# Ledger of designs, part 93: designed miniproteins, single chains

Each design is a single chain, and the fold is of that chain. pLDDT is the mean over its residues in the fold that is shown.

## One batch from the design tools (miniprotein)

Design m3242
Fold by ESMFold2-Fast:
Structure m3242 (fold): chain A 82 residues (1-82)
Amino acid sequence: SLAEHYEKTGRLPKEIREKVQAYMKEHYSPETLKKILEGDGKLLLQALKDVRNEFPVLNQLPDPAVMGEIINLAQKVLDELG
């Protein structure tokens, strides 16, 4: 299960991680991603809602786990953009 994978690895499976990263890259501006990394709680909560709606499988994970992955993937998107 997704929850068991996350408990053992601390990360989403690669296929799910890549899909969430692609979704964030398509739907969020670099400015929004930077604000999420800077601790904008309202944008982080909105991203949590958006990502859970698009990927219902993430409902197997608690909010802190999904938020942590969103922060990690926001950094990866920004790193790819230079």
Scores: mean pLDDT 85

Design m3243
Fold by ESMFold2-Fast:
Structure m3243 (fold): chain A 94 residues (1-94)
Amino acid sequence: SLEELKERARELLERLRELAERVGTPDERAMVESIEETFEEAVEKEDLRKLAQAVTGAATLARLMYERTGDPEARELAEELEEVRREIERLIKE
């Protein structure tokens, strides 16, 4: 389940990157790079709290992009990232 969550998070982060390239501001694209860096560090260190932090950041950014652009893909991505975040939090019991 943790391996599946990591893989799903990676897929969602790739979608976030594509969304930011299409509709994001330069600041939002920089935020994606920061989130990706945090995610890779979390995977390398097997740090579940850092993994939750990266996914939380991604969900927040996707929601902000939805609020700014009205893009339905941004909303779907925010919802899917929030689901993954809740599943990770259940594993760490936070």
Scores: mean pLDDT 87

Design m3244
Fold by ESMFold2-Fast:
Structure m3244 (fold): chain A 90 residues (1-90)
Amino acid sequence: MEELRKELEEAIEKAVELAKKGDIEEATRVLKEALYRVGLKLGIPEDLARMLAELAAKEVRELLEKGDIEGAREVALKTFEGMKALAEKL
């Protein structure tokens, strides 16, 4: 669990640096791939993990386009917590 959170936080920092350089498309891709990978490692089914990562990526992209880097970070972390809660029920 701690390792998965660390993996996500490392992806968030990489995405933040990319967004600061104006590469919002790559920043969004990095977060989407990290959330999908973490979801799979938590035991979430592939189709559901992909859906959750896509939904989070859409919200993250909108926030990054508005310059809300902290909001984008919060969305990624809340998605991770939601994936953890969902995995416990599966």
Scores: mean pLDDT 84

Design m3245
Fold by ESMFold2-Fast:
Structure m3245 (fold): chain A 70 residues (1-70)
Amino acid sequence: SASEEMRAIGEEGVARTPEEVIERHREEILAALEKEGLLSTYSEEEIEEGIDIALGALAAKALVEGVPLP
């Protein structure tokens, strides 16, 4: 099932590298934006830029504070 597949991907990301965890968060952000209908409000370029900024901020916070991404 999709939930089982997503769980397996999440376990790999959490167990492996911060970069994989960040990629998972990117997908979660995209899914949330699609669910709220915001993908039709902004251009693809604007959405990608916003996601990159958000992920960069999360990565910077994790590095500074030494804590895992939420």
Scores: mean pLDDT 60

Design m3246
Fold by ESMFold2-Fast:
Structure m3246 (fold): chain A 90 residues (1-90)
Amino acid sequence: AAAEAVARAVAEALRREVGLEPEAVEAREAVINGKRVALVTITLSPEQVEALLADPELGRRAERAALEAAEEAARAAGFDAALVGGRVAE
C-alpha cells in the first residue's frame, strides 16, 4: 500500500542517518479537512527513548530524519501531507 512505502522510508532513514532501529514503524492513510494524509507512528523501546533523551543531538537528528523521510515519501506516494508521532513499546 502507499502508506507502507512511507513507513519503510522512515524506518530506513532512521537506520541510515542515526543508527536507530525502531520496534515498529507503521503508516496509515487518513483524510483530514479533505487532505490525504499519511499518519506515521514510530514505536520505540524504553531503552531507545532513554538513549535519545540522554543525547539531545541524536534526538534532534532522529526527529529531522523521520520528518524529512515521511514528507518526501508521502509526497512521492501522492499524499498531501505527513504527520509523524511516536509511542513507547509496552
Scores: mean pLDDT 86

Design m3247
Fold by ESMFold2-Fast:
Structure m3247 (fold): chain A 76 residues (1-76)
Amino acid sequence: MNPLFDELMKEANERAQKVIKEAEKQAKDTGNERELSLKAVAEALRLIGIALDIAWSEVNKDQAALERARKALEAE
């Protein structure tokens, strides 16, 4: 088991939860639920891409994919 893989997967899951929570709060504040939902979906798709890179790096021992996922999680 790769400790970095587990840590990155945990971070990706926590970010997904934060995106949902912030989208709900912002929709309540702005009244623009549709637009914020689309932004939340786009961010969720980005996080799914990161999770796939992490999973692929674990299966294929691809350090480049793992590093790419780490950098993407740091981008806001």
Scores: mean pLDDT 68

Design m3248
Fold by ESMFold2-Fast:
Structure m3248 (fold): chain A 80 residues (1-80)
Amino acid sequence: MLKATLTREQARLVVEEAEKRGIRVAIQTADGKTAFTPEGVAELLPDEPQEVIVTAESEEGERYLADILEKKAGAKVERL
């Protein structure tokens, strides 16, 4: 599991980039709500940065997610 602080735009970008690689992702907010699609993330998150938990279905998918978060979204990532 990865912890990151993301805006709506950053979170949407992460899910879109993961989908291009065939990786399924879940983005969970601090209040326990979860989204799995770019559209779901856009409805879930405000424009202001929010702390979220980002997960993938596999350890390999999680490594790709960390790369997307850091290099494409420019987010700071912590491993949980």
Scores: mean pLDDT 82

Design m3249
Fold by ESMFold2-Fast:
Structure m3249 (fold): chain A 110 residues (1-110)
Amino acid sequence: LTDEEIAEITRQAGYNASAELIRLSREDEAAYLALSVMRSRFDMPADATPDEIIIEAMTAEGVASAEEVRALLAAGATPLEFYALIIKHRNPDNNAPSILADLARLEKRA
């Protein structure tokens, strides 16, 4: 089955999940977890796409405009990088784990 077919079957069974989110649960658990946390935190629908989740989370936190988020997505920024930006924005002190500092450096290339 394709991810689109799995998403459609899941929707018909009363569960909502985008095909992209289902794919990520198998291929990139870290991205899936970051997106799931962001989706739940901002009460977004279960069928929201990764891009929709990231844009809403970033704009709701006041980290960046929707246009800036789209530019970062086009530059290849990952869900973990966006989540790191949210954490950094909420905790501007440099007590963040080293992994968040590395992810923040990736953001600066865009």
Scores: mean pLDDT 65

Design m3250
Fold by ESMFold2-Fast:
Structure m3250 (fold): chain A 117 residues (1-117)
Amino acid sequence: AAPAPTAAELLSRGTFELDIEPVPEEKIDEVAEAVRQLLRGLGVSDDTADEIAAFVREALKAGHRVRIFISTPEEAEKLEAELKKDPRLVDIRRFKATNAAGEEREIVVAVFEPPPP
């Protein structure tokens, strides 16, 4: 099993992005919980982190890939527009969040069909 990326590793990539490939059924709850804990550690409210974790869990149960972005509101609008150009996009949701410094952020969660075999 690959370890979940740390917040420091996500920061070093120049964007807050988490890419979740389809996982075995027995790992879905572990991955959803790891996402919830990561978001809470980044200052996301418990309610929003729970909603995102539930959305991720359902997407993974359906065999879909999930990408999570944490961005400014203006970047989130551009990300949603770009993600909607991908023909494999199944669903996309945006969630409001506030970071530890009190700055407004948006979390963009995009669900994709897995790549062809």
Scores: mean pLDDT 75

Design m3251
Fold by ESMFold2-Fast:
Structure m3251 (fold): chain A 89 residues (1-89)
Amino acid sequence: VEEAKKQLEIAKEHLDRAYAAYLAGNEQEMFAHAKSAIEHAIKAARLLGDEETAKYGEELLRQSKSALEAIDNAERARNYAGSALKEAE
């Protein structure tokens, strides 16, 4: 549970950096941070034993073909992993 919580905190930091890059007009950095947010959300779900949420995150990562899609998918992945964490607490 503690390690999953840390992964979700890292995912939040990456998502915040993706939004900052968006405002700065840096699409490469925006996309990189958004994908990192999804990856850390996937790791959190796996640490919680929630393979369905982890697989959904993998699908969202695969579908992220633009920086904007990646940010939206990062929010979804974090929300699902966050729900899994809440159930584990």
Scores: mean pLDDT 84

Design m3252
Fold by ESMFold2-Fast:
Structure m3252 (fold): chain A 97 residues (1-97)
Amino acid sequence: GSSTLTLSNATVTSSTTVSLEFTQGDTVKPSDILHGYATNVETGERKLVAEAPASATSLTFTGLTPGATYSLTVSAIDSETGKEVSTSMPVIVKAPA
């Protein structure tokens, strides 16, 4: 099995939203918080757009710009320190115009 967060499915649900499925891996603790980040590939702007408990297997990314291309990642954040302890490989998605 993978020790890291692995993104499996990205589904564009509107011009501003994407649903993303993932497997948590062995390094995510039950007390960790999952943060969904959307990075605009043209501007380099990285936004925190989704949060979920460590038990979640999907996140909905919201507030995307229509027509923009994003690099989407999920990070596990240690709830005591606020530090990223694991981060997925990115998935590239284009929001419809």
Scores: mean pLDDT 77

Design m3253
Fold by ESMFold2-Fast:
Parts: structure tokens; C-alpha cells; sequence
Structure m3253 (fold): chain A 64 residues (1-64)
């Protein structure tokens, strides 16, 4: 997958785990090969798209 897709998946995965949603985290990893939209990833993580966008930006800053 691209770096952009990897960061989005990692952000969604981290947010799912922070919520204690292990099943959601597994679902995100199983679907990581798909070109999922921000909204679809946010739904899988159980967060708003805004929350997911903030986490993605945080990870981009961490890796920059």
C-alpha cells in the first residue's frame, strides 16, 4: 500500500485500540488492502471523520 494509505490505516487502527475495540481494529487490518475512504475508516474505528483526520495529521507530524 502507499504511505498515505498506510498512515490512514495506522491512524484508524490506533483509534480503535484506544477505544478498546479489538474487533474493530482487526476489521481495519483485514480491509487495509482496500482503497477505503476517510469516512469508511472512521466508521470502522468507531470515531468521527474529524477525529480520524486529526490523528492522521498527528502521525504525519510524528513521521515528518
Amino acid sequence: MSRRQALRVEAAFRLALERGDVAGAIAILERAHEPLSLRELAELAGVSPRTLSREIRRLEEEYA
Scores: mean pLDDT 79

Design m3254
Fold by ESMFold2-Fast:
Structure m3254 (fold): chain A 81 residues (1-81)
Amino acid sequence: MEVVIDAGVVSGETAVRLVRGVPDDGELRINGEPVSKEEAVRAAEGMEGAHATIRITPDEVTITLVSVDGSVTIEGVAPRP
């Protein structure tokens, strides 16, 4: 079963916390390009706010953060046990 949670616009501090919450075995991308956790945190720290969407499937949890100006998208994917 698939669940999509639209969290709306969150603060840059909340975006940083969401990125830091992605496990070490997860994958992080900025604008479709694979990045380190440090690069994703730095990008989130530069955001005044981001539209946050959380997608939960049986196999994965995906967090998508889109900056309020739409120029930067951070995606985090974590496997589920």
Scores: mean pLDDT 81

Design m3255
Fold by ESMFold2-Fast:
Structure m3255 (fold): chain A 75 residues (1-75)
Amino acid sequence: SLGDEILAELERLMKEAEEKIKKSNTYEDFQKIMDEFLKKAQELIDKAREIGPELARKVQEKVEEFLNKMLEKMK
């Protein structure tokens, strides 16, 4: 389903961002990686919202959880 495709793409983006962060040693690189991730994640949230509010909520919650996890790794 289109919803499954959106969730799969989000998981792909999260994995790519986390792998890039693990290979990065600077705060500037971290900010760039997270900015690129957030721009793409927002596009997925917007697409999910067109499908339905429940899917949009799930995508947004996963994005927020990922952001919190990555911010903890920066500290």
Scores: mean pLDDT 84

Design m3256
Fold by ESMFold2-Fast:
Structure m3256 (fold): chain A 95 residues (1-95)
Amino acid sequence: SHMEKLKKEIEEKIVEWLKKQLKEAKEKGDTITKIAILKVLSKTSGFDEGVALVELAVYNVIDPLSEKEQAQVDEKTKEIEKEVEELKEKLLKEA
């Protein structure tokens, strides 16, 4: 349907924006933001949850987060989820 096509286009734009943010976090060496973005991607419609979960598992094996760092990831995850909701609202208004 036309509505399913619009939903898919919005989902694809959200995934593209999150991938761009992930690339920038990787380039800056911002591990907290990188892991937070991967957690958001794992819950994002239109992205393969398995791909995000595998990358998260690899990071946990290489350099496991402390309890303090895990709290920072949880806070950053909430910030990114808010930015995603704001982007969804913007994309819906532009549709």
Scores: mean pLDDT 82

Design m3257
Fold by ESMFold2-Fast:
Structure m3257 (fold): chain A 62 residues (1-62)
Amino acid sequence: ASSLNLNELEKILLSFKCEPKHLLRSLIDKEFFPPQANEILEQGLAEGLSVVEICKRLRAQY
């Protein structure tokens, strides 16, 4: 959990190109990210933001 940094998260999200909501929710469930990160993901997806932009918002908060 504590070993995953934001740079590694960004690389994982970009490399996989999968549904970012499923990947990020999995990371929250494994305690890599706080539950509040789910709100940022949902807002970003509703606004049509890219994975990179959502990661920037996460970096701004955590």
Scores: mean pLDDT 65

Design m3258
Fold by ESMFold2-Fast:
Structure m3258 (fold): chain A 62 residues (1-62)
Amino acid sequence: SLAEKLVEAIRNKDFDKIQEIVKELKTLSEEERNRVIEEAKKLAPPDLQKEIDAFIDSIDSL
């Protein structure tokens, strides 16, 4: 899923992949984007929650 790809890219600090995923998220409706974000939050281990939250804040700024 897109949420799994997002969590993996953040874990690996793969900035190229993160940019690809951001582009894909921008093509989605607000409802679908929110669904992916909520799924990513559930999939992310506790030590990655801060990185996920920072990523979400950056998307909201776009």
Scores: mean pLDDT 76

Design m3259
Fold by ESMFold2-Fast:
Formats: C-alpha cells, sequence, structure tokens
Structure m3259 (fold): chain A 55 residues (1-55)
C-alpha cells in the first residue's frame, strides 16, 4: 500500500540520519570524510526510494 511505501521511505531516511550522526559524533572522522559519507548515503537513499516507488 501507499502507507507501507511511505513508512519504508521514512525508515530509510531515519537510518541515513542516524548513520550520519554516528560519524559526526566520532572524532576520528574529518569533516571532509563525513561530507563524502553523507553524499554517498544521499545517493544510496535516492536510489532505494526510486526502486521502491517503481515497484
Amino acid sequence: SMADLQAQVAALQAGKDAAIARFEADPRFTPEEIARVRKLLDRHLAEKVAALQAA
């Protein structure tokens, strides 16, 4: 259903935000490294959302 699709998208977005927060909290990672991770996760999220919407 559309509601199930929206819930899955929201869960993926929350997972991405949690992952970024973990990297930002870790002093071993530079701001540049965190920016690259964010960019990769944003693209991964967009790809997964597009796949879910196409199904």
Scores: mean pLDDT 85

Design m3260
Fold by ESMFold2-Fast:
Structure m3260 (fold): chain A 64 residues (1-64)
Amino acid sequence: VDVLRGAMVADGLSEEQAEALVEAARRNPDGLSDEELRRLAERTGLSVAAVRSAIEAIRAELAK
């Protein structure tokens, strides 16, 4: 969703990082494992904590 992607970019993420996080959350509606979160962190250059927080926020929005 464009609004959520825009909000993540405003929080200091690149558009590419935000899009990767949204896509990962959409493909994993039940959430990501710790291993999947770590791989996504490596891919985006974010910390695992930042990725986990972003995915939780995205999943909450997608569940509405």
Scores: mean pLDDT 74

Design m3261
Fold by ESMFold2-Fast:
Structure m3261 (fold): chain A 60 residues (1-60)
Amino acid sequence: SDAELFREKMGKKQLEIMKEFFKKHPPDINASSAQRAERTRELVKKMEEAREEIKKEIAE
């Protein structure tokens, strides 16, 4: 089903996004609130972009 395909593709993509994100932005106690907010926004944006891309691929 499309739902199963979405879960499989999204799971793999999410894992890769998370690995690259934490590699680029490791935990840093000296990071400002603004820097942390920007990094969180970057992660959320990448996740939403991946979700929309995968939905479009499945809908095709």
Scores: mean pLDDT 80

Design m3262
Fold by ESMFold2-Fast:
Structure m3262 (fold): chain A 63 residues (1-63)
Amino acid sequence: GAEAGRAAARRVRDSGASPRLAAAVGGGKIYHEGGEEGGLAGAREGQMTGDEARRAMRQGSKL
């Protein structure tokens, strides 16, 4: 689970998107499969702390 989130977050960051968007995409996608832990792992790859990751995922949760 977490690996997919990290890959998604890295891809979004590599495209020049903001760390928040990378965290939201990676965390939101992996949250479906691995739950909270997977989402946090994806967000951390986007260079965010746990609190920032949860905040970013909340904004991206519509996805």
Scores: mean pLDDT 56

Design m3263
Fold by ESMFold2-Fast:
Structure m3263 (fold): chain A 64 residues (1-64)
Amino acid sequence: EEGLELAADILVEFLKRQGIEVTREDVLESLRRLLAGEEPLPALRKAIQPMVDGGRAGSAALAA
């Protein structure tokens, strides 16, 4: 629960540098859902799909 805001801020900046536009709120909510054992928001999942499919470039696999 603590540090989620910091993690979300870092992840938003990382994704923006990759050319992926997401809001801090979408990322934060996805992190909360993932921590509760739920799936992240579809918007975030779609935004990172090219990275997952296109080259394993992101550290998204560590979100398990």
Scores: mean pLDDT 69

Design m3264
Fold by ESMFold2-Fast:
Structure m3264 (fold): chain A 71 residues (1-71)
Amino acid sequence: MKVKKTVFPVSVSLPASATEEEARQAALDKAQKVGDYFKEKYGADYEISVKVTRLPEGVRATAVVVATKEE
């Protein structure tokens, strides 16, 4: 099987007053738009994984979009 795979990271940084859930949701919303773009333009299926880290200065969430198309 030939599989074409694209990996696209999306990062969101929010102030210390934000919750980890707010950061996770913001990263998911942005990642979903990227995934929808790959699905619409290339017919690829996608998966999203999110990691949230609280820092002294704020909250960072990184979402990774993995778009896969079988060829």
Scores: mean pLDDT 79

Design m3265
Fold by ESMFold2-Fast:
Structure m3265 (fold): chain A 93 residues (1-93)
Amino acid sequence: MKVEISEPVVLPGAGEALLGVRLYDENGNLVDSAIVMVGRDGSAAVWSLQPGRFRVRVEKVGERRYRVTVEALDENGNVIATSEPVEVELPEL
């Protein structure tokens, strides 16, 4: 399985970024998807069609810069795939 994160869309008025998340099987078929929102405090909210499918890790790596990694979970909460990390720069207020 593979987790891919889309190119971040920065929301300047909100001070947040949106990331699309897709989970693919070994044949390249889309299995699941979510939207991740990263806030200025390094918080992350996950909006998925299936609750509990994705876990988001956010690490502050610079001024307004965050490294985001997404893990896909099975029904028992075990990690089945991990994305490549993506860096996001949030706008200044």
Scores: mean pLDDT 80

Design m3266
Fold by ESMFold2-Fast:
Structure m3266 (fold): chain A 81 residues (1-81)
Amino acid sequence: SKEEFDRLVDELLATLDELRALAERRGDSHLVQQIEQTRAQVEQLRASGDTSPSAILEVGVTLGVAQIRLAVLRLEEQREA
């Protein structure tokens, strides 16, 4: 549904913002660039109006990967502090 798609996109964008802040703190310019590219792609997908099951799956997979990356990097940052 559109509501499910919008929720997943909002969660993904929020996760990308958190991941970007952490990447910047670590000095990982390559990861920052990748996050910015992913954000642009997601915003373009949202603008397209495609809320098909395939679009929902793509956003969901991207969100899952971003959440795993964020969790791992946060754990590493905590151990380095």
Scores: mean pLDDT 84

Design m3267
Fold by ESMFold2-Fast:
Structure m3267 (fold): chain A 72 residues (1-72)
Amino acid sequence: MKKKLEEAAERAAKKVAEETGVDYEKALEVARAYLLEGKSVSEAMGLANELGFSEEEAAYLIELVQEELEKL
């Protein structure tokens, strides 16, 4: 399970980085916080804001992460 969640986080982070130009490593940190650390949407959005993401970029990343989680 952990490996599948890690791969889901990596796919979501890569896609948001490619489509919006945000930093991949920062996007991956937010995705991992949500999927692997059990952070809420609000907590993950707060982390994304702290890392310099816009509200739209953060919301899109969380949406992509949720899509990947639904496929598991």
Scores: mean pLDDT 83

Design m3268
Fold by ESMFold2-Fast:
Structure m3268 (fold): chain A 78 residues (1-78)
Amino acid sequence: GDAAANAVARAAAGPARELRELLRADPSAEGEGEGVLGDTKARVRGRGTELTVEGVAKGVKATIIADALTLVPLRVET
């Protein structure tokens, strides 16, 4: 549900911003990071124009595809 996706996105916020700056500097770069907020752990992968965020919040898996430069969610799946 939206609550799980929101928790995963919040856990990913730091790594997502770091990957945004990497991809702004070099659009051919690839990167990965992990974030933790409370009980939520999120993995972020960045390549080209997209970030892929995956994590689990309260037993619910969430996957978010976001624009790498704006961090706007393009697709959310729970």
Scores: mean pLDDT 83

Design m3269
Fold by ESMFold2-Fast:
Structure m3269 (fold): chain A 62 residues (1-62)
Amino acid sequence: SDVGRRRLGLGQLVRDMVDDVVRSVPSITPGQLGSFSQQVGSAGLQGPDLLRQTTQQFIDDL
């Protein structure tokens, strides 16, 4: 994992995940982005594996 000696904070990790989704899915609606932000916020508190799973599930549902 070469991601993130500088990004140990959960808030920064969540921001990076949201930015990646916005870049990958330009057609995302504000409602979908809002739901995703809430889900990854909660998942991020549980750890990076759940954050990754939540992000993948969200993308698969689009």
Scores: mean pLDDT 66

Design m3270
Fold by ESMFold2-Fast:
Structure m3270 (fold): chain A 61 residues (1-61)
Amino acid sequence: EEVKEFVKEMLIKIDNGEITLEQAREEAKKRGIPDEEFEKYYTELQIKALETGKPVSEIAK
């Protein structure tokens, strides 16, 4: 739910070069999201982006 939306937002920012993966992980920790949960959603979205050949911002629609 809210965690998935947060991870999606962070992935879009990383893809656009606004933040690094490390910064996204730190923000997730401040929000109370465990590293393992963040990595799971991050990996799912990255795999989908790679499979479609589209940036995360495109598949996040």
Scores: mean pLDDT 74

Design m3271
Fold by ESMFold2-Fast:
Structure m3271 (fold): chain A 79 residues (1-79)
Amino acid sequence: EKEKFEEELLRIGDEAIRRAEQEITNPDLLVKARRDIAYVVEKAYVEYKQGKLTPEEALERARREMDRILEQYVAEEKA
């Protein structure tokens, strides 16, 4: 259902942003991480609306991409 998908997608995005805020102390990297997370949310929503992905596929892809983004920026900060 659309409403449930949107709620879950936004929840996943919010959780990823909260994790970024906790793990990334560099403000420039945090801004980039937030932007990339927002883009993942938008892309997942568009692909779901276009019928390219099922709700479950869109949510799993979003989680996977957000995890990769967080890992990348955390690694950049530690370097």
Scores: mean pLDDT 83

Design m3272
Fold by ESMFold2-Fast:
Structure m3272 (fold): chain A 75 residues (1-75)
Amino acid sequence: SAEDEALWAEVSAALRADPARARALLEAHKDELPILTALSSMLEAGVPLATLQRGLGVRPEDLVPEMRRFLALLA
């Protein structure tokens, strides 16, 4: 939806430029989109923000399964 696209655009921009804003947006919206749920879980697991930023060139549909696989290995 346009709302989902706008939210992802805001979060992805914050991830590149404003780490504090990115963390606040992920905490507020983590259950609204699969990509936000996965990113929030990665940060909670201690994955560095710089590592997450390197993935932002990949489509969310492709990135979410890879992040979920990584998170499963940490359990």
Scores: mean pLDDT 81

Design m3273
Fold by ESMFold2-Fast:
Structure m3273 (fold): chain A 112 residues (1-112)
Amino acid sequence: KELEEALKEFEKAFEELTEAYYKALDAIKNEKEKKALTEAFSKVAEAAREIIGATSPEEIVAAADKLEAAIKDFKATVESVKDLPEEKKKELLEAIAKFEAALRALKEAAKK
């Protein structure tokens, strides 16, 4: 039950992150920075879908470690983008922090 609740919170945080990502992407005019952000988010989205499709707690833990690495790279990319308005950057970083918290809670629930 704890694992099911953590998965629902994780999915919600991922939806919120995806929305914040598209709003940030639409605000970027620099094609090179837009591409970098898109590539970094693609890796986060792939790893997140592996968790959502997982059929065992062990699969969730393994996918969570991969997602943690992808989130670190994505966060670094977001912080490096110069053509992103500060308000959109703050919203995206807040969504990332919430997603990291949900992932941590999910990983802990999967280890029980």
Scores: mean pLDDT 87

Design m3274
Fold by ESMFold2-Fast:
Structure m3274 (fold): chain A 68 residues (1-68)
Amino acid sequence: EEREELEKIAKKYPVSVEQAERMRVLSPNRELVDELIEIAKKLGLKEATSQQLMDVRAEIDRLAARRA
């Protein structure tokens, strides 16, 4: 369920492994970001824009809020 939602986010916003690693430092939702890093490795490397990175962070925050 949560992983399927993360896969949809990663496909919509093609985040590189490096960008996901940087996001991990800034996000309180480390577990979800770790899953995003693994998905990014499977999809291959591509650079996201700053706006796309903000959108990805917002989607991760929504998934984390649903867990709580």
Scores: mean pLDDT 70

Design m3275
Fold by ESMFold2-Fast:
Structure m3275 (fold): chain A 69 residues (1-69)
Amino acid sequence: GEVEEALRRALEVIREHPDDLVTNLVALNEALEAAADDPETKAGLEKALEAAKKGDIEKAAALIEELLG
């Protein structure tokens, strides 16, 4: 589905560009837009976004992996 594709894209972007905060935040926000009608996925992505903003990219990636199963 669209949400799963957006989550996979965000995870790939974070893994490829772990030090690029702007690129990572853009990818996470695109995933949040895709998950607008999915409150559980949205809540998980909001936690991933906060982790990324604090520089904890490993935690952000782990949270996205949890959402993907």
Scores: mean pLDDT 84

Design m3276
Fold by ESMFold2-Fast:
Structure m3276 (fold): chain A 69 residues (1-69)
Amino acid sequence: ASPEHLKAVAMLKKALSDAESDNAPAALITQIQQKLELAEKGIGNPLLLAVDAEVDLGVNDIKRAVQKY
């Protein structure tokens, strides 16, 4: 894998750990795992894969906050 993909792997592993610790929905965890597999294989744009995972986590946090009301 390229150095950029290796950096994306590290970011995606952090996102997966954050999602698991936050008890995120299984669907979100699966999406992050799929992006991690692509990054590990050196497939796709590494920056987009990492950014998409972080955005998905942020949106999930907002949805959980709204549902508490």
Scores: mean pLDDT 70

Design m3277
Fold by ESMFold2-Fast:
Structure m3277 (fold): chain A 121 residues (1-121)
Amino acid sequence: KPAFSLYVPDNPEYIALLEEMIKNGLPYAAATSVGAIFAALPSLKKAGVKAVFYPKGEIEIIPKSTGIKLIPVPSAKIIYQIISDNDKGKSVLTGNKKAVDKLKKIAATAEKHPYLFTKDV
């Protein structure tokens, strides 16, 4: 029941990802600071949050155990594309095969943890 807020970077693609995930009702959060994660940790757990997305390089110290998954985002747009592709059952990934394989590996890892990418609405 307690509400909480997390700082989100000034990046339209990251904001769009967050809005889409809220729309899909997935139990997640976003943060740019380990301090924000620790400060919000009790509220995140009470809200049933299972994972926190963060931009790679924005968190200097990664907690070894929080009871919540911390997921580095190479690009908010890329994560959004993976989510959208999985929702539609279509591949929107094109270009360099090494980059595409990396994105598919991230998606496969997330699908083994269905609370991030299960589309049950």
Scores: mean pLDDT 46

